# Designed miniproteins, single chains, continued (4), part 44

Each design is a single chain, and the fold is of that chain. pLDDT is the mean over its residues in the fold that is shown.

## One batch from the design tools (miniprotein)

Design m13512
Fold by ESMFold2-Fast:
Formats: sequence, C-alpha cells, structure tokens
Structure m13512 (fold): chain A 98 residues (1-98)
Amino acid sequence: SKELEAARRIVEVARRFLDEVAPYLSPETLKEARALIDELEKRVESGQATVEDVVAAFDRLIDLAVREGSRLTPEQQERVARIVMRARDEVEAIKAEL
C-alpha cells in the first residue's frame, strides 16, 4: 500500500538520521533510539503501525537528539541542526506524497 511504503521510507530516514547523529549522542540515548527504531520497524512490517505512528516516533527521535544539544559544542550543535533539517525535509516530502 502507499501508506506502508511511506512508513518504510520514514523508518529508513530515521535509521540514516540516527547513524549521522550517533557520535553526538550519549551511549544511553543511542541505545534507547536504536531500540525505538527496531521496535517501530517490527510494528510497520507486522502491519501494527500507521504512518501517523511512524511520524510520531520520528519526531520523538528528533527531540532526543535536540535535547542532547545542551551538552555539545556550538560547532557540534550546528552539525546536528543541519542533520535534523535534512531528515525533517525528507519526512515532509514523503508525507506530501500521501
């Protein structure tokens, strides 16, 4: 379905986002974020997650990364902000196709 394809694409964006921000996250936050994406992917593939559920989980992942920003240097904060902007733009483009 179009919705299932969109959900899968958002999970892929979330995984790439996490890989890019991983060096800026605490080990505890990184473990939590990976578990969140793994559980979300299982729910998408089993038909238990809606596109709305996937978008909400992605937004939570962004919030986790932004909250870590208070612990980062200004240069690292700018790098994370650029990664966040690119990931948000990709998700909004996917949502616009629905």
Scores: mean pLDDT 86

Design m13513
Fold by ESMFold2-Fast:
Structure m13513 (fold): chain A 69 residues (1-69)
Amino acid sequence: SAEAQAQAQIDYVLAQTEKALKSLGVSDADIAAKVAALKAQIQQFIAQGNEQAIQDILDSAELRDKALK
């Protein structure tokens, strides 16, 4: 479903953010805080119906992945 695809994309963004912070030597506590903040921000945009802000986050993750390959 579209909801399952959107959730998978969000999960991917959160996982990539965690990996990037770990590779930079950020502490586990700071990683957890940053990932939680990003998740809360995405949930807020979903609640507001701000499709553009959600798309911008997903596009940023895709561009980052493409640059690393």
Scores: mean pLDDT 73

Design m13514
Fold by ESMFold2-Fast:
Structure m13514 (fold): chain A 84 residues (1-84)
Amino acid sequence: SVSNLLRQALNAIKQGRYDVAIENLKRAAEQASGEVKELLQKAIDYLEQGNIVEALKYMEQAAKLLGDTELANEIRKLIEEIEK
């Protein structure tokens, strides 16, 4: 599912495996449509630029639209950890 690929991308980011995160986000975007796909494409763009915080913000919005509240909360926690 798109949610599962997004969760795999988050876990890869936590490990500093940005190559793996980008691969999972690309697979998620391929399976997504509409606003979720747009948000995932922006997350990929920011992650490829090394802007991890902006990428995570777009991933959080995608998780919320998918109804995955647990995933959205985990992404928010990581954003807060990086910003401190």
Scores: mean pLDDT 90

Design m13515
Fold by ESMFold2-Fast:
Structure m13515 (fold): chain A 109 residues (1-109)
Amino acid sequence: SEEERRRAALLVEVEAGMFQLHIWMLVKETEDPKVKEKIRELGDEIVGIYDELARLIREGKLTLEKVDEAKKQIEELLKKLSEYAPKDSVEIMRKSHEKTFEELKALVE
């Protein structure tokens, strides 16, 4: 339904916002300028994927294939982020990502 589509898009948009907040905190707590740059770069890529998913949902173009592709891309970026950021912070982001994609997949199936 249109209402379920709006709810799904909002879910993904809220997750993108939470990721932006986590990245901002990680950057603020990091002292090395090169590590800050890498955290921002990886964070921007993750948020960009969530923003594209929200767009696809709102346009009624989201497919299970695109959900699976985005999930894998974000998982790889989070793995890379774990090389630059505290384990506990990345684990919170990873669990939030898994929950969001479980909900999103259920809405597409």
Scores: mean pLDDT 87

Design m13516
Fold by ESMFold2-Fast:
Structure m13516 (fold): chain A 76 residues (1-76)
Amino acid sequence: SSSQDQQMSDMMSYLGDLVSQRFSRQQTSQVMQRVTQIRQDTGGNMDTTVDQVVSFLNDVDPSVATQFQQYSSQVR
């Protein structure tokens, strides 16, 4: 639905801003490329995308994963 598409867009924007503030430009690009791949692999399913992104971010930086998870729970 358009509402779910908006929520996904808002979460991706938040994640992009969060990652760009915490990581180098190169690391930000690598993280966001992986996030884009996860979103494509899940077909844009909200819950599966969030779960896989959080899992990926925990391997990169647990503090970033925690902040994204907290934001996603507030939006949903």
Scores: mean pLDDT 83

Design m13517
Fold by ESMFold2-Fast:
Order: C-alpha cells, then structure tokens, then sequence
Structure m13517 (fold): chain A 91 residues (1-91)
C-alpha cells in the first residue's frame, strides 16, 4: 500500500535527516524526521510529475546556495528518493 511504502521510506531516511540536522547544530528527533519525510512524500503525491520536478529543482538550488556542498548532496539524495517513491505510487 502507499501508506506502508511511505512509512518504510520515512524509517529509512529519518536517520540521515537526524544526522544532517545534528551537523547544522539542530536538535531533530527521529519522530520529527519521520513526520517531515512522510509530509514531503504525501505532498509529492498531490503534485503532477512536472510540479514535482519544479519543486525539486527549487529545493536543490536552495540547498546548494545555503549549505555546504556535502550537505546539499545529501539533501538532494533525500529529495530524489521521495520523488522516486511518489512517481512509483502514481504509476
């Protein structure tokens, strides 16, 4: 099911979000990270493929402008995983 796939992705990606937040000096709990991934995946599912591509391009450009190259690359990987799942569910 879509809900089960989203929950599995949230569990997979949450540790990376927590690690990235820690590198930025932010306190992000695993529960907050899972909720952020879940919300992002659910939002992507409400968007067309074109809207998803546009939103991803904006997010990636912003990450590259405001973060270190290493953190921006990790952020891009998370965004790509969320979009891949959304497109798989929509197919």
Amino acid sequence: SAAAAIEALAEELAPELVAMARELGLELTEAQAKEAIRAAAERALQMSEEQQAEAAAIAIAEARATSSPALAERHEAIVERILALAREIQA
Scores: mean pLDDT 84

Design m13518
Fold by ESMFold2-Fast:
Structure m13518 (fold): chain A 107 residues (1-107)
Amino acid sequence: SLLEALRRLLEKLGFSEEEIEEALRFAEEHKDASLEELSKDFDSLPLPQQIAASLLMLAKEFPDVPLETIVETFLESLEEAKKRISDEKEAIRLAYGLARERLEELL
């Protein structure tokens, strides 16, 4: 499930249980949100919620791609983004863009 995949990703990234629970609640509340709604307030979200929003957006844009592939692609993209950008929120935005580009190449 998306929530299980998100939990594992946030645990791997070293977020606290409180931060993980808040991100999972955000994901549950925004399951039916459009791409426009998810992107609108993206920059104002805390880091775990930005990651949750990124995965929700990617899952909506690439419904035929296995969730595990989406998560792996996002994680690899985030590692690449962190090498280019020191600001954590900017790195997550770049990671979303890189992941989206890579997933488009699989179709």
Scores: mean pLDDT 87

Design m13519
Fold by ESMFold2-Fast:
Parts: C-alpha cells; sequence; structure tokens
Structure m13519 (fold): chain A 83 residues (1-83)
C-alpha cells in the first residue's frame, strides 16, 4: 500500500539521519556534511513525488518536511563546526 511504502521510506531516511548524527558526534564532519547533503537531495525528490502523485497524503508530506528541516538544521551545525 502507499502507507506501507511511505513508512518504509521514512524508516530509511531516519536510519540515514542517525548515521549522519553519529558521524557528527565522532567529529567526522566532512563525511557527515556529504551524507547530509546527499540525504537532503534524496528527500527533495521523495517530497516532489509525494506532492505530485499523492497530494492528499498530507500527514506523510508533513512528516517528510519535518524530517527535511531536521536534516537541514544538522547540515547548518556541521557547516558551523567546519568554520
Amino acid sequence: SAREWADRALERFEEELKEIKELYEKGKLKEALKKAQELLGLLDIELALWKKYFPEETEQIARLEELRKEIEELEKKIKEKLK
């Protein structure tokens, strides 16, 4: 179902975010930044697909947008530490 696909997509993005946070805590800032930027790109594609094909799935879109904001804030923190 669309919901099962959505839940699986969210789980994958959440696991990738956990890996980025772990890299950040270990001081692997360049690796963390690269993964954060790659994940943001993938999430932008996912969001565009959901908005185009499943615009009625407002809760799923909101969850993906919330996750995107969390990754974007982490990217900003990584960039600040690299200065």
Scores: mean pLDDT 84

Design m13520
Fold by ESMFold2-Fast:
Structure m13520 (fold): chain A 89 residues (1-89)
Amino acid sequence: MKIEEAEVLLALAEMYLGIARYYLQRGDKESAGEAFKKAADLYLEAAQVGDEDIRREAVENLRFAAKLAEESGQKETAEYVRKKADEAA
């Protein structure tokens, strides 16, 4: 039942993306960066075990997360997240 596992991983990734956005609002760049990286790892894992629809959603969310990190001045985090998006595609 890899699909159910992928859905749980996708939900956890979305939670960490929310945590990253929360830390960005507070100006905590270090905690935001770690949360973005955790979300990216979970999205990649979801893409690897999920179907085509889950993979597409994970890649779209990874690209969105990379854009948020870049717009927030977190170049290293954005590069990490983009690499995960390319690996998931």
Scores: mean pLDDT 84

Design m13521
Fold by ESMFold2-Fast:
Structure m13521 (fold): chain A 94 residues (1-94)
Amino acid sequence: MVGLLGPVEVVKKLAAGLSARGYEVFSADEGAISLLEEADAVVVVLDPSDPGVYVHLERAKKLGLPVLVISLEEYERRGLEATVEEIARWLESL
């Protein structure tokens, strides 16, 4: 199971793309810190204007979970499909 953190609209699109590829994904919001304990990996889309994501990132690191960090700028530059491909390849490498 893969935890997704970041801007709601971006996370929703990434979750749909990864689910279409057969991954079990959940959107980790402020109430979903406990779900990180059930995750095998975490993907973070960093928006520097959203400080809430850092709490979940610190929790994932303390749990020893594999974490992939993608900047919002990189996502916007590369697009949805390329970002889903990168995440899928990273997950297959674990």
Scores: mean pLDDT 76

Design m13522
Fold by ESMFold2-Fast:
Structure m13522 (fold): chain A 100 residues (1-100)
Amino acid sequence: SMEEVKEVVEKGIALLEKMIEELEKKDLSPTEKKIVEIVKELVRKLREMLENDSPAEEIIKLLDEAVQKLREYLDPKNSDQVLVFNVVAILRKEVEDLLK
């Protein structure tokens, strides 16, 4: 249901915001700054979509775009970056599974 989609997305936003806040306490590399930028833009757009009652299919499309952008900059040896990537990928799958 759309109510369940909104709840899952709101929880995902809260988790991503906490993760970004913790990352920004460190001196970030240029690649890490790009990861932070991508996630902040994702969170901003997700909030806008929830306010506008956007279809779940549009939320999935936004999450797919974020996953692809994160893959471009992701250092697979950096555990903090991998954790952020996994949270976005899991959120995408949870939203998709609610549409079945």
Scores: mean pLDDT 87

Design m13523
Fold by ESMFold2-Fast:
Structure m13523 (fold): chain A 116 residues (1-116)
Amino acid sequence: ARAVVGDDSPALRAEVVEILRAAGIEVLATASNGLELLELVDKYKPDVVILDYLLPSISGAVVTAILRNRGVPVVMLIADDPEVAELFRGLGADAVVYKPASPEEIIAAVRAALAA
């Protein structure tokens, strides 16, 4: 499977990339903001997108709605907030993962999104 990762934190972005690669998931590109993320999705046509809900420029909510309308599976990484989680599930996010997340939780969410 081929992924694109969006997070405004270089450290968290690098951590997610290493987790995915260790599980045999190819990371095609990474983005630090919502506009860059959408451009990279159009360029690389990933099987799944993993993104932080606090992305700058375009919000994670808007990005999720756009990607799901295009048929791209989305995994959301969020702080522990059940109301935010329900919002993103309502927008069509295939999986929602609470931070801090284990590698196992991230991989399980990505695998579930790919099966949807």
Scores: mean pLDDT 77

Design m13524
Fold by ESMFold2-Fast:
Structure m13524 (fold): chain A 80 residues (1-80)
Amino acid sequence: DEFKKALTEALIELGLSKEDAEKAAEAVVNGDYQTALKISQLTPMQIGRVMADVASKTGELDRASEALQKLVDALVEQQG
């Protein structure tokens, strides 16, 4: 899955370990956005940067846009 691969690579570039990046990317692909945020600790800016990078590398604009929206929503819910 090129989307999962690009997401894993983008998370490693942000400073996550390979293991944590792979787990967070798996969580996103499975629709478990809260677990992805718990593992990755992404800020809103980092979520935007990662999803833009994934969209540009894969061409999967709709999938990246949906993941961005879901991750931001989950982050807002977690922070109150």
Scores: mean pLDDT 83

Design m13525
Fold by ESMFold2-Fast:
Structure m13525 (fold): chain A 88 residues (1-88)
Amino acid sequence: TPQQQTLDQMIQQTNDQIQQMIDNSNISQDQRQSLNDSRDGLIGQMRSTADRMVQNNVPTSTMIQTMQTMSDNAINNINDRITQIQNM
């Protein structure tokens, strides 16, 4: 559906942004792996939530708002962790 396509694009954009943040960070390989594992978990939660909302015929505006909130939280989570690592 057009709604599913929009949610998939939001998830992909979130994944790409987080990956770019990790790739551009000056951190160790082990720290990078830990952040990538966290990214996989956060993106997985977004996909599961999107699929459930589509299946339950949640209103499009509510789906988009939920995905935007999850995206912002995921980006902030990874950014905060990168900042903490770089301040060690």
Scores: mean pLDDT 88

Design m13526
Fold by ESMFold2-Fast:
Structure m13526 (fold): chain A 92 residues (1-92)
Amino acid sequence: SLEEQLAELERLAARVISALRRRLGDTPTVREIERLIAALLEALRAQDVDAARALAGKLVEHARRHITDPGARAAVEYLAGRALALADQLEA
């Protein structure tokens, strides 16, 4: 179900945020990633596909510009990709 897919994405987001804080600390970059993730999850709950796609794009762009750790960047990009896949299902 869409509800279960969203719940799984929320669990993934919590794991990604926890891993970022562990690896990078509580930095302005990590706080901005956390804000973008929260907004992305809200857009998906509202079924606002355009907002979700825009926020996922901003999340990837911010990670590429500000995260030099390859594992941390890959985790954020993976989360964004999962969110985009869910947005595609909401549009279909």
Scores: mean pLDDT 89

Design m13527
Fold by ESMFold2-Fast:
Structure m13527 (fold): chain A 66 residues (1-66)
Amino acid sequence: MKEEMDLAAYILGLATQMAAARSAGDEESAKVANEALDEAIRLEKTDPQKAIEVAKEGIKKVNELA
């Protein structure tokens, strides 16, 4: 359950960043967060380690845009 726990935390982080960006009208950050979130969810059952990597990079990119 380690991968599932880590992935859930990163997904929650991305979802929070996306919601915050949308509320602020930051279309670019919202798009980056949403794309990373969708990709992580797509990979979660096939390759959870890649899903974690994608979610982590998404969070990093959103933080760099802010």
Scores: mean pLDDT 77

Design m13528
Fold by ESMFold2-Fast:
Formats: C-alpha cells, structure tokens, sequence
Structure m13528 (fold): chain A 56 residues (1-56)
C-alpha cells in the first residue's frame, strides 16, 4: 500500500519535471535544467530527466 502511494507521488514528480522542461524555450537552459534534475534525490525524476536528455 505505501509503495503504491510512493510510486504515484514519484510518477507525479516525474511528470512535473517533464512539463517544466517542456516550458523551457531555450534548448541550452532545458539541457542544464535536466542535468540538474539527474542529481535529484527522487529516482523517478532522475530517470525522467535522463530520458528527456536522450530525446533532445
């Protein structure tokens, strides 16, 4: 039960990271933002940031 709630929160954090990156118009700033997100304490945020960096 707690793992399911934590997984949901992690997915929301990852989605927020994706939306925030999408709102950054400058490609260089977007890359720098995503690189900072790869240093996050949240594994879901780190994985999402790495995925977005790969798609750039």
Amino acid sequence: MEKEIQEGVEQIAAAVTRVSASNIEDKKKKIEFLKEMTKSSSPAVVKEAEKLLKEL
Scores: mean pLDDT 75

Design m13529
Fold by ESMFold2-Fast:
Structure m13529 (fold): chain A 62 residues (1-62)
Amino acid sequence: SLEEDIDIGVAKLAASVLLTVNKDKNKEAAEKAREILKESDKDPKESLKKAMELMKEVDKEE
């Protein structure tokens, strides 16, 4: 269903953020990405939004 596609998308985005922030020394963003991954199983749509916002915040902070 639609939620299955969104869940995969959220997992990919969160994994991308984790890989990026670990290289950039942003541990707090990495932990936020982890929380997004955990929440994606319950609310994929909100988790996708949060993952995208986190990507932007990581780029802005360091």
Scores: mean pLDDT 64

Design m13530
Fold by ESMFold2-Fast:
Structure m13530 (fold): chain A 63 residues (1-63)
Amino acid sequence: HMENLKKKIEELQQKIEDERLFDEEARAVGQAYRDILKKKGMTDEESEAAGRAAEEAVRARHH
């Protein structure tokens, strides 16, 4: 029983670490989208919406 719980905890910890790193990557992708689109002449509103959509797409792909 204790050995089983330890394995489950280790699996969950690994998934949490993957999710944390994935969230950091999602934020970076969103920021890059905002910067590039704004530089190409899109409005702050449009670039922000695209950046948020990119972040959500990256996160949703994980789950």
Scores: mean pLDDT 76

Design m13531
Fold by ESMFold2-Fast:
Structure m13531 (fold): chain A 76 residues (1-76)
Amino acid sequence: KIEQYEADLEATRADLAADWTPSLERIVAFHKELGLPEEKAREVAEAILFTSRGLLEAARDFLEWQIEKLKEELEK
């Protein structure tokens, strides 16, 4: 069933294309509430978003590959 992978790919691409600034500022605010200085909170937030973005990029690449493989198999 290819439609589920295409839906997941669309969602992943939308997440990657979104403005991550609100997420960055939210993570910074959370870590400041935990007692971290702003500079350290921002460093942590940037590292978290870098990792999250990398995981989404890997998921996008996997879904693109999986969809192509399924299309090749089904379309002969």
Scores: mean pLDDT 80

Design m13532
Fold by ESMFold2-Fast:
Structure m13532 (fold): chain A 94 residues (1-94)
Amino acid sequence: SMEAELEELVERARELLLNPNEELQRELAERLATLSEEELRRIAEALAPEVFRRALELAEKKGVYAPEIEEVRELLREGVSLEEAVRRLLEREA
């Protein structure tokens, strides 16, 4: 099932965000490169809140700013949840 395969990739990516491993990241990237644009979009949407959470952590730790990260950070400061902030960002790009 394609749905089960996509769910597995989402879980794998989520694990790697929590426990970085260079070799597994490379293997995941190779698998993602074989997916269609639609399949990649589904995985990206499922991972977006987690990716933004990690990006916010890294940006604060390193003092680096990006427009998208700053926009999500501002929404969080206003009391918007991370999941809702990311959803609003994606909706605006549609």
Scores: mean pLDDT 72

Design m13533
Fold by ESMFold2-Fast:
Structure m13533 (fold): chain A 114 residues (1-114)
Amino acid sequence: ELDALSAKALAGDERARLELSLRETPVVLELLEESIEIVKEGVTPENIRRVISLLTAAALIYIGAGDVEGAKLIADTLTQVTNSPSKEEMLAVLEKARADIERRRAALEAQLAA
């Protein structure tokens, strides 16, 4: 379905990489929202494993799009979540990541319009 855009992104077309990153960003935001809801339910080993899986999937989505900066942001978020000693700190990290991705989405939209 995305073979032509993905092929252009893989070939080093920066505009194609930005367009593919923007198309995937709603899915990454959904994974962040699900991670937030899981942490709100409780900080258990099972729930932390679920959050790690969701954040790993989000990072791989950006890697597949050639979006190294987006992938790094999610990887840094994963590291901060796994090092957070409390539910409140985990939620703060995930909420910040969501805000950073939303801000980045707006910046990418502006860059593609220029």
Scores: mean pLDDT 82

Design m13534
Fold by ESMFold2-Fast:
Structure m13534 (fold): chain A 66 residues (1-66)
Amino acid sequence: GEMNKEILEKAKEIARLIAEAEAKKRLGLEPESIELEIIDGKKIRAVATTPKGEVTIEYPLPPLPK
């Protein structure tokens, strides 16, 4: 449904912001790219890539209304 798609897009945006903040915190660098992957519809894995390496975070998806 439309609501589920909107919730998913907001969750992706939050995961991206967390990955960017964690890359800056852990490595002191702004990430060059952030890749998002949905794992089994239960969580978003965000991988922030920097010249010093990758920072991976996982953000649990909120329960989606049916």
Scores: mean pLDDT 78

Design m13535
Fold by ESMFold2-Fast:
Structure m13535 (fold): chain A 73 residues (1-73)
Amino acid sequence: MVEEKLKEVEEFLEKEKEALIARIEEAREQEAGPSPNSVRLAEILRTNPPEEAAELIVELALEGFKKKLEEKL
């Protein structure tokens, strides 16, 4: 009866996904702000190799973003 488990997972993901997106948008707007953070991220990516820099930057950004999200919640 994998179908029932898949249905539960889908429902859970749907609800959590929507809630998460809302909270992420809220935290992002308050922390990241409009442009400055995006511009800085773009500049760093521009001066570094995408393969290495992007991986590190994304991980660092996600860590900071996640930490702020937890603090705000």
Scores: mean pLDDT 56

Design m13536
Fold by ESMFold2-Fast:
Structure m13536 (fold): chain A 76 residues (1-76)
Amino acid sequence: MELEEKVRKLLEKIEELLNSNISREEFDKLIEEYLKTILGLDEEEVEALKNGKETPKIKEFQKAVAKVRKEEEEKE
């Protein structure tokens, strides 16, 4: 699965969880699990993302997020 598709699924999952009225703790746990399990980020990459650190993988992930968000906003 391409990175953009994984990001799209992550954003959709975030939206679903926000609409599900779950606790903040459960939300954070599910997002972290999704990052590790679906996006294939290791513990070091997840920690870097949490601390706002830039790695090549995190930078590519951020680019994919920006692309997916822009595509959703600019639906024709």
Scores: mean pLDDT 70

Design m13537
Fold by ESMFold2-Fast:
Structure m13537 (fold): chain A 59 residues (1-59)
Amino acid sequence: SLKEKLEAYKRRLEMLQQGLEELKNDTSLPEEVKRNMIASLEGQIEDLKAEIEKLEKEL
């Protein structure tokens, strides 16, 4: 169950990182909106990385 949870979190991280890359390359959004969305995604990525590290230490 811990391994399955870790794999699910890693998949979520991969999706968030892909979304961040796509967002950084988006030219259709207003700059202010884009900056705010990037900051939000970067925060989510860092929080998820911390959770993954915590779970890996428990394996």
Scores: mean pLDDT 85

Design m13538
Fold by ESMFold2-Fast:
Structure m13538 (fold): chain A 86 residues (1-86)
Amino acid sequence: MEEEMRKAIEIAKEVSEEVEKKFGVEARVDITIVAPGEVEVHIEIKGKLSEEEAKKAAEFAREKALELARQRGFTVKKITVEVIIE
């Protein structure tokens, strides 16, 4: 349990930091452990983006979250990405 929580926090932080660095936005990542080894991911991206940049940011965030979760032994049951254009 504690080890899975730590991995989830590290994934959330890494996804958030990479999205923020690449797109110059604010990113919030929530990872919920729904069963042992299974997670749901919610990503909120907020910033001054064009519609095209918003789509690219959402796709990047989704792909990075899936990659890191799988690398750390999690099955992603659900992933949602919300983009708020300022």
Scores: mean pLDDT 85

Design m13539
Fold by ESMFold2-Fast:
Order: C-alpha cells, then structure tokens, then sequence
Structure m13539 (fold): chain A 71 residues (1-71)
C-alpha cells in the first residue's frame, strides 16, 4: 500500500478519529486530508511522516528518507 492510499483511508476514518483522538491529533490529521484535497500530496506526506516520526522518536532525516522512498 502506498502512503497516498494510507492517507485516503485516513480521510474515510476521520469521523472515527474525531471520536477517539484528542483534539490536537484530530486537527493534525484533518490538515493532512485538506492538503490531499488541494493536491498538495508531497506536503501531506511530509506532515504525516513528521507526525509519526515525532510520536515514535524517529529522527527527521530518517522520516524524510522514508518519504522519498514512497514518492
């Protein structure tokens, strides 16, 4: 599955995420979906990768390398 496909599935899951996530996390994912709808796929990928990397303690350089791999 590509990151684009993962983000598309995330869009469909937004109502469920609104119920289960804290408001800050929900706003972050909502912004990612908005970027996808605007056709800003690379920006959406970077924001998602940075959010996941921060939560898992992954260095920014490794997150960017992973984004490059899926683009």
Amino acid sequence: MTLEEDLEEAREALPEWEASLDPESYELYKKIVELLEEGKFEEALRLHGEAVGKKKGVPKEEVEARIEEVL
Scores: mean pLDDT 61

Design m13540
Fold by ESMFold2-Fast:
Structure m13540 (fold): chain A 89 residues (1-89)
Amino acid sequence: ASREEIRAFLEGVDPQELAEKLRKTVKEEEELLEELRDQLSPLEREAAERLLELTREAADRLAAGDLEGAVEALAELARLQAEVAEQVA
C-alpha cells in the first residue's frame, strides 16, 4: 500500500477509534508473542517486535492527531509485512 492509499483510508475513518483498535491488537499480539517466545528464532522475534513497535507508533500518532506521522508508520509497517511475506513465500 502506498502512502496515498493509506492517507485516503485514514480520511474515511475515526482516528481515535482506529487508534484504540490498534492498541488492543498490539496488546493481544504482545501476549501471543510472549507465549510463543521459546518457539521463535531471534530473527523471528525481532521481526515480530518491530511490527508491534510500528503498529503502536501508528496508534499513538493517530491518538495525537498526527495524521502524517500515522501514514509514515503504517507505510513502514506495510513495507515490512510485504518483505516478511516475500521471504516465507
Scores: mean pLDDT 78

Design m13541
Fold by ESMFold2-Fast:
Structure m13541 (fold): chain A 62 residues (1-62)
Amino acid sequence: MKEFDAEELREFAERVLGVRLSDEEVALLIALGDKDGDGVVSEEELRATLESLGFSRYLPEL
């Protein structure tokens, strides 16, 4: 399962989801998805976080 740090998450969101995330939005997604405190978000945690924020239409691309 792929893990995303802040830089990879920003690149993934821009390339796959077509959205440009601010530094604050990237930090928020990491904070919401990173339940273990390791500074990275798993694909499953990212899916759950995006779904809660209303990005469910982009989840099939994950």
Scores: mean pLDDT 69

Design m13542
Fold by ESMFold2-Fast:
Parts: C-alpha cells; structure tokens; sequence
Structure m13542 (fold): chain A 75 residues (1-75)
C-alpha cells in the first residue's frame, strides 16, 4: 500500500537534511496538513527553495502521496 503521510514526512525531512545540494540551508521542516506534505523554514535563495520543492514533489510522486505545499521563505 502507499506510504503513510506521517512516515513520509519523517523520511522526506531526513532526505532533505542529507541532500548535498541543500547543505547549509536553514532547517527545513516537513509536516502533515490534511492530505498534504508541508515544507516550512527559511532558505538562503530561491534556487535552494526550488530544489527542495522539486525533491519533495519527486518523493511524493514516487510514493503515491498527495500534494506538496510550499511554505519555505527566502531570507
């Protein structure tokens, strides 16, 4: 069956935290809101934000999950 949203949030947060392209970004938190995975935190650039969001969408698609909501701030 599809991965649970709670397990997916934990796995995605760990994946983002271990990704070399996101090394040195501020802490990115993944949480569940309804049927969606929500990305929160502050990142140093729009490029880093876009990279994190694409990784999250690829992860969600690969696991048959619902939508990804972007709440990352650039600062």
Amino acid sequence: GPMSLSAAAAELQQLLGNNAALKGAGEITVRVEGDNLVLEGTVPSEQVRDTALELARDFADAHGLGGVVNRLQVG
Scores: mean pLDDT 79

Design m13543
Fold by ESMFold2-Fast:
Parts: C-alpha cells; sequence; structure tokens
Structure m13543 (fold): chain A 77 residues (1-77)
C-alpha cells in the first residue's frame, strides 16, 4: 500500500540520518556535510509522503541513500 511505501521510505532515510549523526557524535567531522544534506533530503521526502507524492519521495530517498552510501564508503577507505 502507499502508506507502507511511505513508512519504508521515511525509515530508510531515518536510519541514514541516525548513522551519519553517530559518526559526527564520535568525532568524524568529515560526515557533517553528508548529515546536513541527507537530513534536508529526508525532510523533503517526509513532506512529499505527506502530500501523497510517492514518486518524488522515492527520488529524494534514493538521492539521500546514495549520498549516505558514498560517504560511508569514503570514511571506510
Amino acid sequence: SDKREGVRLLADTGVAVLALATYVAIGVDEAKPALDEVSRLSGEADRAVRAGDLDRARRLTDEALAIYKETVAKLKA
């Protein structure tokens, strides 16, 4: 259902925000720009879900998760 899709998208971005916030909290300042951008995209995805625009919410979530994955890969390298 559309409601389940919306919850999943918001959960995915929420996990990414929490992970990046944890990196910043333990002193990995290089994660700060990604935390700011992923948090912004997560907020936009939430607004899109609330407006019923799941296509927009999916695009915003995919962008947020791409930034998160690229950032974590760079931090592990």
Scores: mean pLDDT 85

Design m13544
Fold by ESMFold2-Fast:
Structure m13544 (fold): chain A 116 residues (1-116)
Amino acid sequence: MEISDEQLDYLADRVMKALGLPEEHRDAVREAVRAGLKATQKAIEEGKSPEEVLAIGYATFAHELLKALGEDSPEKAVELARKILKADFSELYTEEQAEKFVERVKPLIEEAVKKL
């Protein structure tokens, strides 16, 4: 599946705003988003559950972004994945609903990060 430049730019802009990152990190964010989307597509093709698909995508994104920023902590990758997932869900759901969902998915995010 082809990932368009427009999709990458849109998602990168959202991440940049959510994390307060300067423009110098835009390319790193775009590549991390691309990696996360590719992992998501592969997980869907493999018949993973919706919760596993989200966990794999956000974990891959967080791991790649932190690695590009000079950080290699699995614990920080889990925290970043949870933070961005909560931010994305909070656009469609209440803060309480987003928090409960993120806490339910946390073990799957930890497993996905461990495999990276």
Scores: mean pLDDT 81

Design m13545
Fold by ESMFold2-Fast:
Structure m13545 (fold): chain A 85 residues (1-85)
Amino acid sequence: SSQERLDLLDRAIDLLMEAKRYYGQGDFEKAKEHVREAFLLLKSLYPDSKEVQSLLDNIDKLSPEELISGATKALNQAIEKFAQE
């Protein structure tokens, strides 16, 4: 349902906000854990997203800055796509 999809998107937003908070505190391990969980929710919403899959596959290779930047971009794209549904 549209409500279930919105709830998943809201949870991904909350996880990215927590990731940004941990990143700002220098807790890069917790920031990464929260970004990973957000990406898994986005993959559930958009299973065919090659971009989200690529970020998940490379999450351990990205710098903390690249991780937060990539997560922000992926989430913004998901929000825009959801708004068009």
Scores: mean pLDDT 81

